# Designed miniproteins, single chains, part 8

Each design is a single chain, and the fold is of that chain. pLDDT is the mean over its residues in the fold that is shown.

## One batch from the design tools (miniprotein)

Design m248
Fold by ESMFold2-Fast:
Structure m248 (fold): chain A 63 residues (1-63)
Amino acid sequence: AAPVVPAGWTKEEIREALKNKLLELGADPELVDKLTSEQLRDVLWETYHDGRDANEVAEEKLK
């Protein structure tokens, strides 16, 4: 299922949920910790829809 963000969640809660989802996909915790919520969402989207490696996409967002 697409990552649905509940309307009542804080930015921190949203970020934590996105981080946990990326960790389930094999993402490096150190890379995930450096990303903003918007970057985490982009990485998750590209990983799920394009089948890209989460770590590779995360490194691109940190440039």
Scores: mean pLDDT 74

Design m249
Fold by ESMFold2-Fast:
Order: sequence, then C-alpha cells, then structure tokens
Structure m249 (fold): chain A 90 residues (1-90)
Amino acid sequence: MELEIDLEGGSPRPDVRSRSLLTVTLRGVSEEEGRALVAELRAALAAAGIRFESRTRFEGDTVTLEAEIEATAAQLGAFFEALARRLAAR
C-alpha cells in the first residue's frame, strides 16, 4: 500500500477557520480495503470537528478521496495526529 496526502490552500493565521482541499490517494489496495480506509478517514475528519464535503473515486487498485474542508490549524493538527497513530498501529 502506498499513501499520498496533498493539502492545498489554507490561511497563514492559525486561529482562523480556513478552506482547503485535502486529497488522499491510496495505491495497491483492494476496493474493500480502500472503502474501509476512506470510511476511517471520514470518521477521523468528523471526530476532529472538521466540516467537509468529500467524494471518492476508484480506479483499479487506486482509491482517491477529495475533500473540501473548513478547519482551524488546531483541528487539522488533531486530524493528522490521529491519522498518524492509526497508521502506526497497523
């Protein structure tokens, strides 16, 4: 499995909610594994209090999640920390 994360946009002000595009690409996964990972990512965003609208695309062994998010820097930090802990536990 190969994981690629791109974050585009945001504000230089850490205390302000900013809009960003989050793109998560997972390669070398089955459709079932990809769906489970996308569900986990969406749950982590919601748990961090991040507002988001997401779409998911499946192409062979590749799953792409695109999410328009509205978050503070603190909420983004909490999300990435939670994601890192979940990935390290595998």
Scores: mean pLDDT 76

Design m250
Fold by ESMFold2-Fast:
Structure m250 (fold): chain A 100 residues (1-100)
Amino acid sequence: VDEDEVRIALAIIAATVGNIKTAVEIADSLPPEVRKEAYRRIAGIVRERAKQSKDPKLKKVYEEIAKLLEEYANETDPARQQELKERILKLGEEADKLEK
């Protein structure tokens, strides 16, 4: 079993159960070549959570997280990647608190 595949699976599980901050932290630990793919997969899960959310505030936060995750996956500037990661983690923590 590939360690990167296991970490991607763990990030997906975390995102699926609403632990967005944990999902992003796991994805950030991956090598750069697989990290962007993990961020894209998390974005898809977060977008589905936004669709299913009945709380307008939580829905809006999830939509913003998904957008930033996709922006990160397409970003080539390391400084901008760092800014996006910090914003994603902050919003993920907010979403995780609203889910509880």
Scores: mean pLDDT 82

Design m251
Fold by ESMFold2-Fast:
Structure m251 (fold): chain A 92 residues (1-92)
Amino acid sequence: MLEEEIERYREMARRLDEIAEKAKNNEVTEEDLEELRELIRELFGEDAEKVLEALEEAKKEGNDKLALVAETMSGMYLIKAGVLRIILKKKE
């Protein structure tokens, strides 16, 4: 149901915020990067390849840019959760 999907998006957002903080601390792991790539594929679908290419360039430029990518995606998942919560509240 919508409640489960809302919580799933919130959890994805929390995980992305965690990856962003780890990137700022130079603690990001290969596992974190693979999770970030999976979330990019889920969020962007057919546009994912272009976003993944931008992510690889961001990695070369430094952890601050990697953190910005993760934080931006976290915001996108929170927007998705918020929209579903509005729909759920109006459903009688």
Scores: mean pLDDT 80

Design m252
Fold by ESMFold2-Fast:
Structure m252 (fold): chain A 130 residues (1-130)
Amino acid sequence: LVYGNTPLAFEIARRLKERGYDVKLLSDRPPPEGIEEFYTSDVEEFKKFDVVIIVVDPNEKLNPLSGAAIIAVQAKKAGVPVILVTHKDNTAVPKSLFDKIIYYEPPFDDPQVLDRVVDEVEKAIEEIKK
């Protein structure tokens, strides 16, 4: 499962699907064509996923009322590993909520940066599934 409201979240979901993963997107915005949408924050529904990937905008602070923090807590209650993808300068990250944190540097629209982030996400998924 990928959570995020940004083009970076949408590209991560799309590229993981192209690499053969079964990807669903949870977003406050409509997903890109061909990506299946996930509609619930219910703990029991999260148990269906091998991993949850949370993508946070540059400068977005994770607080208990943010969608990202709520989704991370629900995934942890479900016993599902959580990967965070965020900007390197995001200092408000509660590290205890995440099994892996992947930092990226701008510009996020650089194809080389996108390829690197997706490669790091895929590596983290494979390490968690062991």
Scores: mean pLDDT 67

Design m253
Fold by ESMFold2-Fast:
Structure m253 (fold): chain A 74 residues (1-74)
Amino acid sequence: YNKKIAEKLKELADEEKDPNVARALRTSAYLAEKGYKPEDVIKALRDSALSLGADQETVDKAVERAKKAIEEAK
């Protein structure tokens, strides 16, 4: 489960054109791999990307893709 989430988040990071969002996705993949809960992984993604300077719309789209990836990992 967590390994599948981490793998999908890494795939999203590789596809992401915004470098700040891509970095946040890789950080979130690492947290998922360490066993953090899905809600904590999503929160870390949002907080990290915004902290790095990504705009709100780009972050919201990345969060929706990450939520879909988590749902598909079930």
Scores: mean pLDDT 81

Design m254
Fold by ESMFold2-Fast:
Structure m254 (fold): chain A 57 residues (1-57)
Amino acid sequence: SREELVGVAKDAIRAGLAAGIPATTIAAAVKRALVDNGVSADDADAVVNEALGELGL
């Protein structure tokens, strides 16, 4: 579901930030990973943007 994908994206963004990776780099990597796993590019963009918004980024 979209809610599950947003949760996964939030966890990935938190982990990347903790490792010192810029948010823009993490966002691009998460979008690619979602597309590689069968999510459409538009849905991947929406999921990552929602995750960033919920994290206050």
Scores: mean pLDDT 85

Design m255
Fold by ESMFold2-Fast:
Structure m255 (fold): chain A 64 residues (1-64)
Amino acid sequence: MSPEERAALQAIVDALKDKKLGDKSEFIRHLERGLRALGFTGVKVDGVYDESLKAAVEAAKTKL
């Protein structure tokens, strides 16, 4: 992973740390698109903090 990709992943993880399961927003949708662009293709782009987004965030933390 490039330093730029790692920085983007860190920013997404940090942005989601104040969110909880079931939260809905266009901001969450933008973060979901960012995770998919970084290779986390299991994430649903629906604007909802669901189990797929939670799993991707935990996987992202292991790469940071």
Scores: mean pLDDT 80

Design m256
Fold by ESMFold2-Fast:
Structure m256 (fold): chain A 74 residues (1-74)
Amino acid sequence: SMEEKLEELEKAVKEKDVEKFIELLEEMARDGTVFDPAFLREVVEYFRKNPEDYEAMKKFVEMMREFLEDRKRR
């Protein structure tokens, strides 16, 4: 589920496991989730070029969680 993927992404960010973070985003792009696969691929490209941008990874996961929570409320 998307909730499980978000928890895995949060764990990868906390552990600073950029490879796992990117792998999860690529999997989400393949699965055809609520997020645009083209957008997810652009995000993957950014983090491949900026693997130490932990703050951006954290912010991105927070944004995704907020988006899913908003959809869940409706």
Scores: mean pLDDT 81

Design m257
Fold by ESMFold2-Fast:
Structure m257 (fold): chain A 76 residues (1-76)
Amino acid sequence: MEEAEKAYEEGKRALAAGDLETAARHFEEAGRLYEKLGKLEEASEAYDLAGKLYALLGNFERAQEMGKRSKALKPN
C-alpha cells in the first residue's frame, strides 16, 4: 500500500516539475502496485493518468494500453 502511494506521489511531483515521461512511469507503477493490492479504483485512476501522459508524449501504443487497463478495472 505505502509503496503504491509513494509511486503515485512521485508521479505528482514529476508532473509538477514538468517531467511528463517520469510522471507517466510513476503513475503506471502506482497502477500496477494498486492492482496487486486489489485496489481497483486507485489502480484505474493511476493507469488513466499514465495513459493521458503517454498520449501527450506521443507514445500512443502505451497510452492505449494504459487506457484499456484503466477501463477494465472500473466496475459498472
Scores: mean pLDDT 85

Design m258
Fold by ESMFold2-Fast:
Structure m258 (fold): chain A 65 residues (1-65)
Amino acid sequence: LDAEGVAREAARLAEEGRGREAGELVLQAIKSSPDPERAAREVIAAARKISALAATVAWEAGRQL
């Protein structure tokens, strides 16, 4: 899983007002991982380094697991 790539793309979508697509992208990437719980933690950690908005999107998507 490219956690940083997923977090950056989600941040871009959310900043464009496409928060739903950003959340779906994160959730899809997590669910496609062999270890979804670890993938969720890695994406959330990467998103926290980018922005509060990215962190919120990643956290909300991870909660849906």
Scores: mean pLDDT 81

Design m259
Fold by ESMFold2-Fast:
Structure m259 (fold): chain A 67 residues (1-67)
Amino acid sequence: SSAEAAERAYALAEGDPERAAEIIVEADPSVDFEEALEMIRRQLAAKRGDEEFIEEARKLAEELEKK
């Protein structure tokens, strides 16, 4: 998943979100740098206590996907 990819890349980059985005692009060239940065930003927001908001957004997206 995109969240799992962001988490792994961020860990490999030792907390550098810019380097983490580069790692994502290197692993999957179909993802552009700007998209990779957004994935990292969302993961960081979740860790900072925006978890509830991010999780609610994910649940809503899954609900819409099932329709």
Scores: mean pLDDT 70

Design m260
Fold by ESMFold2-Fast:
Structure m260 (fold): chain A 71 residues (1-71)
Amino acid sequence: DKLLEEKRKEIEELGEEESRRARERTREAKEKEDKDTSLSPSVRASRISAEAIREIGRAVDRVLEKRRELE
């Protein structure tokens, strides 16, 4: 079914876009932490990881909502 194929492509494209945005935000968070010399490297790494997990969670939620709209 062509309609279902088109909807699947839309979901895949949305997933790729959200993944790219999450990576960009993680990089920005790392750059901000790298400029703060008052914290140990391990503390900065932990904060970056936590933010990355939160961004991934938000991206997954958005993709799942889009899937529900198409189901």
Scores: mean pLDDT 70

Design m261
Fold by ESMFold2-Fast:
Structure m261 (fold): chain A 69 residues (1-69)
Amino acid sequence: EKPIAGILAEEFLKRFGDKVKELAKLKEGDLIKRIQALADELKFPPVTQEELEEAAALVKVALKQLSQP
């Protein structure tokens, strides 16, 4: 697992985790775009497509865990 993907997923969840229902409505492409926008705002170095896809996968897993009893 790529360190940048984990950091991006964690920061995304910190900022938007309270909006689990809104995040669950996002299509995969929209989720990736939101993560890319966050990376740009945080002045991350250029993020690869693979790192964005991995971050999106980590976010989806975390949202699913938060939604399950």
Scores: mean pLDDT 74

Design m262
Fold by ESMFold2-Fast:
Structure m262 (fold): chain A 61 residues (1-61)
Amino acid sequence: GDAQIKKIDEIKKKALELVKEGKMSVKEAKDKIRKELEKLGFPQEIIDKVIKEFEEEVKKL
């Protein structure tokens, strides 16, 4: 639902800002996103999709 989409967006935005600020590597950010989404019970297909979207956002930095 909408709440789940918002939570995913918040996790991605936080990770992206940490990478942009040099506080976290891209690998660490991807691992953090994966771990947080797994803990929230998201299926692997959704986790993989979110990681791919994050990789595209990182390319724009």
Scores: mean pLDDT 83

Design m263
Fold by ESMFold2-Fast:
Structure m263 (fold): chain A 85 residues (1-85)
Amino acid sequence: SEEKKKEILEEMIEKVQELADDPSLSFDEKVTLTMLLMGLTVYKKANDIEGALEMVEKTAEKLEEINPEVSEKLRKLAEEARKKL
């Protein structure tokens, strides 16, 4: 349903915000996660869950060698969201 997609997107945004709020992150990591947050907000307004999931997965790929822990958390976030759909 539309309501369920919105709830999933809101949960994804909240969890990515928590990751972005880590003060130990490098400038490049902060920029990458901030761009992800902006993109997720756009996809939420468009009700585009597929676009949101693809963006999270692509961001995880970009961070794989830079911050493997954050990359893994993003992959798990996308996997859990897909299971709820």
Scores: mean pLDDT 86

Design m264
Fold by ESMFold2-Fast:
Structure m264 (fold): chain A 95 residues (1-95)
Amino acid sequence: MKPTSLEEVIEKLREIAKKFPPELQKKIDAAIDYLLQNPEENRFRELKGFVDLAEQLSDEELIEIAKEAYKEAPDDPREFFIGLLTLLRRKVLER
C-alpha cells in the first residue's frame, strides 16, 4: 500500500531498515533523524521515493546497495541517504 503521510513513510522506511544488518540499520535511522530535523516538502518526497524504490527491489539487492552507500559515506548520514537514493534509482532504472 502507498504511504499517505510522513508518519506512514517513516514507519515503512524503518520496517525496510529492519531487513539490513544492525550496522546499516543504525545508519538509516541516523539519516531519517537528520532529514526530520530539516522538514521540507522536497525531503518528504525523497523519503517517499526511497520507500517506493525499495519495494521494487529484492531484500538482497537492497542490502547490497545500502552497503555500497555506506562505503562511500560512512560518517555522514545525509550523504549516505543521498547516495543510497541515487543507487536505488539507478538499480531500478537499469532493470
Scores: mean pLDDT 71

Design m265
Fold by ESMFold2-Fast:
Structure m265 (fold): chain A 84 residues (1-84)
Amino acid sequence: DLAQKFRKDAENDRRSAELVAEREKQVQEELTKQIQQASSDPEKKKQLQQQRDQRVSQLTAARNINEVGAEFSERLAKEIEEKQ
């Protein structure tokens, strides 16, 4: 069933987005702690801030892709069910 396939795809994408969101939080917390520990070293603090921003941005993009994928698959499943 094509509609069931798209529903499963949406579920998988939502689970992937949730895992990425959890990783995003972990990376942000870990690097924020390292930044606080580097309070006396402005160069190291700047490097850690740049790393945090870059890694978080990459994870945010990955999460958004999975969320959009889930919404699209869910919409397709509903459209197929309506036309059956």
Scores: mean pLDDT 86

Design m266
Fold by ESMFold2-Fast:
Structure m266 (fold): chain A 65 residues (1-65)
Amino acid sequence: SKEEQIQGIKELGERLLAEATDPEVKEAIESAMKTLINLVKQGKTFPLEEVEAALRRLAEAERAR
C-alpha cells in the first residue's frame, strides 16, 4: 500500500540520517525522501530494496566528493 511504502521510506531515511554526519548529505537524503514520498502519492511503486539502494548511492556520492 502507499502507507506501507511511505513508512518504509521514512524508516530507511531516518536510519541513514542518524548515520550521516555531513549537513549537505543529510539535506540530500531528506530531499530524496520527500521526492520518493511524493512519487508514491502520485501512484508510483518502488520495492523497499530500490529505495534503500537509491538513498545509499546518494550518501556515497556525497562522501566521494
Scores: mean pLDDT 72

Design m267
Fold by ESMFold2-Fast:
Structure m267 (fold): chain A 69 residues (1-69)
Amino acid sequence: MSMRSAMVHFELDGEERVARAALYEEDGKLMALVDPTISDVQKRIGGLEVEVVDERVENGILVAYARPV
């Protein structure tokens, strides 16, 4: 499995969140595993797995757009 690091945009309870995640492929789907060490979040999002719907490079940083699965 090949993993890449990205900043992932996703929605949680109707609010947009951005977090560091590892991108990986599983069963032909592009997935993102939100960093499980994330602290200082009201709702625990660390370790959340989300499906990536779009991938872009912004200012040399890989950015992904995803939703909770």
Scores: mean pLDDT 68

Design m268
Fold by ESMFold2-Fast:
Structure m268 (fold): chain A 118 residues (1-118)
Amino acid sequence: SDEELRAALIAVERDTIAWYESVIAQLEDPALSDAEKEALLRATIRREEGVRLFYEAVVRYSTDPELRALAREAAEFEREAIAQLEAALAARDFAGAIAILREARERYAELLERAEAL
């Protein structure tokens, strides 16, 4: 149902914010090796691909036009974030990755607030 899809979307957004906060803290840790930071970014990119597919499924299966619009916006945001993180990983630009994740965290906080208001 749309209620179950909305509840799942809220849960995914909360979990994604927590994931971003954890990864940012780890990427900022000078004790972590470059190899460990690369592994964290690869894990984050894989998680983001899963979240994008989830939003695309909400667009396909929801009958609520507001929930579908929010999910479509979130799926497009995920595509852009994935591309930026992949570029940062290829460049070994951990400072750039932190900046991308901070912007993504703020965007997810906005998406969560909007989902909770539906």
Scores: mean pLDDT 91

Design m269
Fold by ESMFold2-Fast:
Structure m269 (fold): chain A 75 residues (1-75)
Amino acid sequence: AKERIEEVRKLIDEAEKGELKEATPQQVNTLLLAVFFYINYPLVSLDYIKKLLEKLTPEQLEQVRAFVDELERRL
């Protein structure tokens, strides 16, 4: 579980280095759900999460990082 949290954090850091972009609230919700399933269950691929992260703004990436931090505290 902790190793998967660190993997997701690395992808968020990589996405922050990308060009300015914007995602819909639905796309953000899909990503949060995918991150939840990746960390807690082996049902979602890391590649899928990476593709969704690439669509996020810096503010939305911080939202995902906060969600990962919350999941780590609850595990």
Scores: mean pLDDT 73

Design m270
Fold by ESMFold2-Fast:
Structure m270 (fold): chain A 75 residues (1-75)
Amino acid sequence: SHMEEHRRRVQGFVDAVRRQVAILRERGEEPPPFLARVMGLIENLDDPAHRRELEELVERLERVQREGNEEVLRE
């Protein structure tokens, strides 16, 4: 179930991004370019290239959460 684990990680990331975007919208703030790009990728998850980019972004976000560094999210 390696692919199932990958899909669960991607879905977890998608849910986290949606929650962050909702928080920003509630504050009247525009999502940073990184989050806006991720939302675009989420809309076309059937594209293998977009899915691969999301997997890479999941790894980056996990690194940000682990290290407390939000620099990547502000790009």
Scores: mean pLDDT 69

Design m271
Fold by ESMFold2-Fast:
Structure m271 (fold): chain A 78 residues (1-78)
Amino acid sequence: SNQKALDGFTKARNAKTLEEARDGLTEADQNSSNLMAQMSAGVGLIAIGVGETVGDPEFGLRLAQKAADIGLKELQAS
C-alpha cells in the first residue's frame, strides 16, 4: 500500500544503522507502485551493499538516507 511505502521510506530516512535503512527501503520497494520511488529504493539498497563491500558503511548509510528522502518526496508529490 502507499502508506506502507511511505512508512518504509520514513524508516530508511531516519535510519541509524544499515539494517534499519535496508528494512525501510525493502518495505518501500515491496509496497510502492511508483516507478521513480521503486528506483530510489533500489539505488539505496545498492548503496548499502557497496558501502559494506568497500568498508565504508557510513557512506552507504548516507546515500541510502538520501535515496529514501527522494523516494518519500516522489510519493508525496504523486
Scores: mean pLDDT 85

Design m272
Fold by ESMFold2-Fast:
Order: C-alpha cells, then structure tokens, then sequence
Structure m272 (fold): chain A 56 residues (1-56)
C-alpha cells in the first residue's frame, strides 16, 4: 500500500539525517552539509530502500 511505502521512505529519510548528524558530532564531516552526498544520491538511496528492502 502507498501509505506503507511513504512510511518506509520517511523512516529512511529520518535515519539518514540522524546518521549524518552523528557523523558531524563525531567530527567525521568537517566541511558541513556541503561535504555530504548530493540530493540525487540521497534520493537514489531512498528509492532503493522502497524497492529493495534489507529483508526482502
């Protein structure tokens, strides 16, 4: 169902943001947001999460 897919996408987005925040806190990302992946790369990762789940 579409709602289930939306929830999965939202969870993936939140997880990605939280992971990136932790990397900044650890000092791994020193350049700031610009040093991270592009929006296109993030979008592809989220699409893959929807199409091919880890436990698929």
Amino acid sequence: DRIALIRELEAASKSAQEFLDKLKEAGIITGGASAGPSAATVARVLIRALESRPEA
Scores: mean pLDDT 59

Design m273
Fold by ESMFold2-Fast:
Structure m273 (fold): chain A 91 residues (1-91)
Amino acid sequence: ELEKRIEEMLKKLRELNPEMAERFEALIERLKKEVKNEELLKKILELVLEMMEIQYYLLTNPELSDEEREKARKKLNELYEEIEELVKKSS
């Protein structure tokens, strides 16, 4: 269940970086208010979950190379841009 996976990931992120968890919670609440289409909201929340999983990976693997960290940051930016584009098209 998507909501359960999101809550579990938020809990894990909060243990490591409370500010990051708060920012993701704020994003999720904003998306729930702005996206009226339930199927589109579900798709967007799945992308948010992927972003959270990547952030958790970065936080739990401090020995990652600069190249690996940069690749992860690029993926996070791509996911964020996809989310913003989908939100703009929501009606």
Scores: mean pLDDT 86

Design m274
Fold by ESMFold2-Fast:
Structure m274 (fold): chain A 97 residues (1-97)
Amino acid sequence: AEELEREFRRKIEELRAMIAAKAPTDRIMEVADEAHETLMKYLEVSDDVERLRELTREFSEALDEAMAAVPDTDYVGLARLTVMKSEVLFELRRKER
């Protein structure tokens, strides 16, 4: 569990660094996908709802930053980021019961 949290935080830092560096959209999407996959694994194995809320909020904020960095004409990229955000929020809701 702790290794997944560290990996996730590392991927969020990498994502934000790529956004700040104005990296190509494909590279931003690749790192966002890796962060999403890591958080989904953490959501599966952790029952610490407060920690999951914190990490999901951090991911949602980072995705909003990524969406602002992606061109408005990249509807596929914007749709993919929106789906990633929706999937983690849905899984968090399932854990909150």
Scores: mean pLDDT 83

Design m275
Fold by ESMFold2-Fast:
Structure m275 (fold): chain A 103 residues (1-103)
Amino acid sequence: SQAAADRFLALVDEYVARLDEIDPEELTSPGAREAVREAKETKSGLAVFQAALAVLGDDPERQAEVDAIMRELGRDPTARRRVLQALADKYGLSEEEREELLA
């Protein structure tokens, strides 16, 4: 749904904005730690986006909200693709990075 897409975009934007304040060593998920380290070192749009998603997924206070949004987007492949393309455009992903994200 559009509402779920809008909420997801807002959450990603919030976590991207907070990324520089996040200490990867304080994250419990190994995947989230690796993603944040890579984003801080490479500063690529794809790495920044993936780090924001990993941290959002590791946030216990956001788990129920994220699960609800992902379930809603999972039922609507068109909305899911639109959200991913909007994020790719916003974070300036290269053509190759876009193919990885949308695969």
Scores: mean pLDDT 75

Design m276
Fold by ESMFold2-Fast:
Structure m276 (fold): chain A 109 residues (1-109)
Amino acid sequence: MLTVTAPAKVVVKEGGTGEITATLTNNGKGTAIPLGGALVTKDGKLVGISSGATKAAEGGTGTVTIKVLPVTKADSGEAYVDVAAALVDEETGKVRGAAASAPVELIVE
């Protein structure tokens, strides 16, 4: 099973740039290759997109870096890091989709 964890909070300036690094844990078979990640508010607004990622080996960890888009103070509150990945069994070539989510508090100052 794929899981993701994020810092408890991310603090960004209104209209500025920000970055959050989430940890991807691969408890499934095969290598997890991140396909993308997003930061989404509780109300479903897209406020961040992935800018980089590393693969998670079987039983290992990787990272997904989310670049925070320009936000306003109204966007402050509950948010979620959503990550999609391909699980690749290198012995068989089989690929499965996986997704995981983690809560984070977005603070816009």
Scores: mean pLDDT 85

Design m277
Fold by ESMFold2-Fast:
Structure m277 (fold): chain A 78 residues (1-78)
Amino acid sequence: SRPGSEVFARSVYGNQYASYQGVKQQHPDLADQLDEIFQRYLARGREEAARLLPGGLALLALASATYQGYLEAVELAK
């Protein structure tokens, strides 16, 4: 993959994880449910990445999955 695409995908993953941790810190009573949601989407992203050819597509699949997990975590925390 192109370096820019790889750097972007890694940045998105890191930012999503940090945002998720922020939501978890504000809602410690939901921590187990939030962890379950995020880990479920992370596992799906890793499974999809493992099926793709090596390169930026695998990182984009992981970034997309973690973004979906973050959105579901935010909805649960409302």
Scores: mean pLDDT 64

Design m278
Fold by ESMFold2-Fast:
Structure m278 (fold): chain A 66 residues (1-66)
Amino acid sequence: MSETVRRVIEREARRVAEKLGLSEEQTEALIAYLKSLPEDADLRAAMKRYLIEEFGVPEERVEAVL
């Protein structure tokens, strides 16, 4: 994964985390998860799934911030 893509992932994950009121630990876990995915993965879909399944964020709230 390129440095540019990593920076975009970090920025978007932090933006979403701030809007959802996630902790720093949850934000770092989300960033690490997204960076672990293959380049052909749908990052938006992966982020949505992780937020819903791991952090229990309602789907409607995730859709509003993505």
Scores: mean pLDDT 79

Design m279
Fold by ESMFold2-Fast:
Structure m279 (fold): chain A 80 residues (1-80)
Amino acid sequence: MSVGELGKMAAKAIREAIRALKEGRELEAEIHLGIARIIAGVAKLIGDEELAKLTEEAIAALEAGDYEKALEYAKKLESL
């Protein structure tokens, strides 16, 4: 798995979490946020600080209810 693949996986998890939250599906959102947290942990283990930071900032934006900011981070993750 490449850094680009991890970035795309993180972006997908964030996008799916945004969708679930907007539709009131809290459990589905928690699952996708859990996937994003796992990816951030893997990024830290492999020393990819940018991937880890962008993923953690996207999660924080979602937890704050800032879906637009979370989507911006997802787009940045897709460009890694």
Scores: mean pLDDT 85

Design m280
Fold by ESMFold2-Fast:
Structure m280 (fold): chain A 70 residues (1-70)
Amino acid sequence: MLEEAKKVAEEVEKAIKDGDLEKAIEYVRKLNRILQEGLAAGVPAEELSEIQDIAHKSAKKVFEAQKKLS
């Protein structure tokens, strides 16, 4: 779960760099799904906390990128 979340976060960064905000938003949604799946699967609280932090930071980066392009 955590390794997948890290890889998806890298895809968010790449999509932002490429100016593809639609794709970046899709990857943020995928991070939220990974978090939900981890919670349902009983992943340890420490790992869930890291996934949640990754998802939050990625969402913030997308929000900031949207503000600069508008």
Scores: mean pLDDT 81

Design m281
Fold by ESMFold2-Fast:
Structure m281 (fold): chain A 73 residues (1-73)
Amino acid sequence: SSPYEEYEKLWNEVVEALKNNKPEEAVKKYRELVKKFPGAKISKEDKEKLIDYLVNVEKVPKENAEEFAKLYY
């Protein structure tokens, strides 16, 4: 297993938690991802870009993406 495969697995767990209306679990998973891959951390200044990516690319409900950002930052 490569670091890239571990990153994808953790990111997919974050996205699935958000799609399943579990933003608190998504935050927990994202904190784990950032601990293992600090370079993947999105700054607070880029919060709206993260929400946009989650909604438009990952197809997360907007309410869940916004709650995720609120809980994480």
Scores: mean pLDDT 85

Design m282
Fold by ESMFold2-Fast:
Parts: C-alpha cells; sequence; structure tokens
Structure m282 (fold): chain A 68 residues (1-68)
C-alpha cells in the first residue's frame, strides 16, 4: 500500500513539472486506481506507471497541436 502511494506522489510531482493539466490527469486516475479493490498491488503499480507514461505522451502531443 505505502509503495503504491509513494509511486503516486512521485508521479504527481513529475506531472507538475509538465503542466497543471498533466497533474490533474495523473492525480485523478491514480486516485481511481488506488480505490479499485479488484486490482492487486502489482496491477495498481503498473497502472500508475502507464498513467504517467500516457500523461507525458499527451503533454507532448498537446504542445504540438497548439504549435500547429
Amino acid sequence: MEEVEKLIEEAIEEAKKLSEAAEIFVRTYAEEILRDKSLSEEEKKKAIEDVMKTAKEMHEFEQQVRAA
């Protein structure tokens, strides 16, 4: 449990460096993942890592779209 929570905190801090939208995105999905009792701890960790990866990719895409 604490390991997942630490990963969430690290992901949120990393997302803050990207944008406010990225922070909100990561925080929202991380909270849903943390509350999902059907997921194992390992599944939650992988899901949070995937959310952070998606947030970074979406941020890069958003910057490209705004430049176009």
Scores: mean pLDDT 78

Design m283
Fold by ESMFold2-Fast:
Structure m283 (fold): chain A 97 residues (1-97)
Amino acid sequence: MTPEELIEEFIRLHFRLLLELREEDIERAEELLARMTPEQQERAFERLAERIAEVSGDERIKEGLRALWEGKEPEWSEEQAKKALEAMRELGEEELA
C-alpha cells in the first residue's frame, strides 16, 4: 500500500465512522494512522478538514477540527459544531452508499 493509498483509506474509513462507530473500523483507522509518518498524518488531516469545511461552508470549522486532531478541546460555537456534524454526516453517507 502506497502512502497515498493509506491516506485515502484512512479518510474514507473516518467518514464511515461518523455515521457508524464500528469497533473494527475504529481499529483499522488506528492501525492506518500508526503506519503513517507525522507528515502523512498532517496531509490526511488537511484533506479531511478541507472536505468537511467545504461541505459545511464555514472555514472556521478547520480550527476546531485541528484542536480535536491534536487532542485539545475545540473553541467553536454550537452553530459551528452543528455545521461540522452535518457535513460529516453527508460525507459519511457517501461512503456508506
Scores: mean pLDDT 75

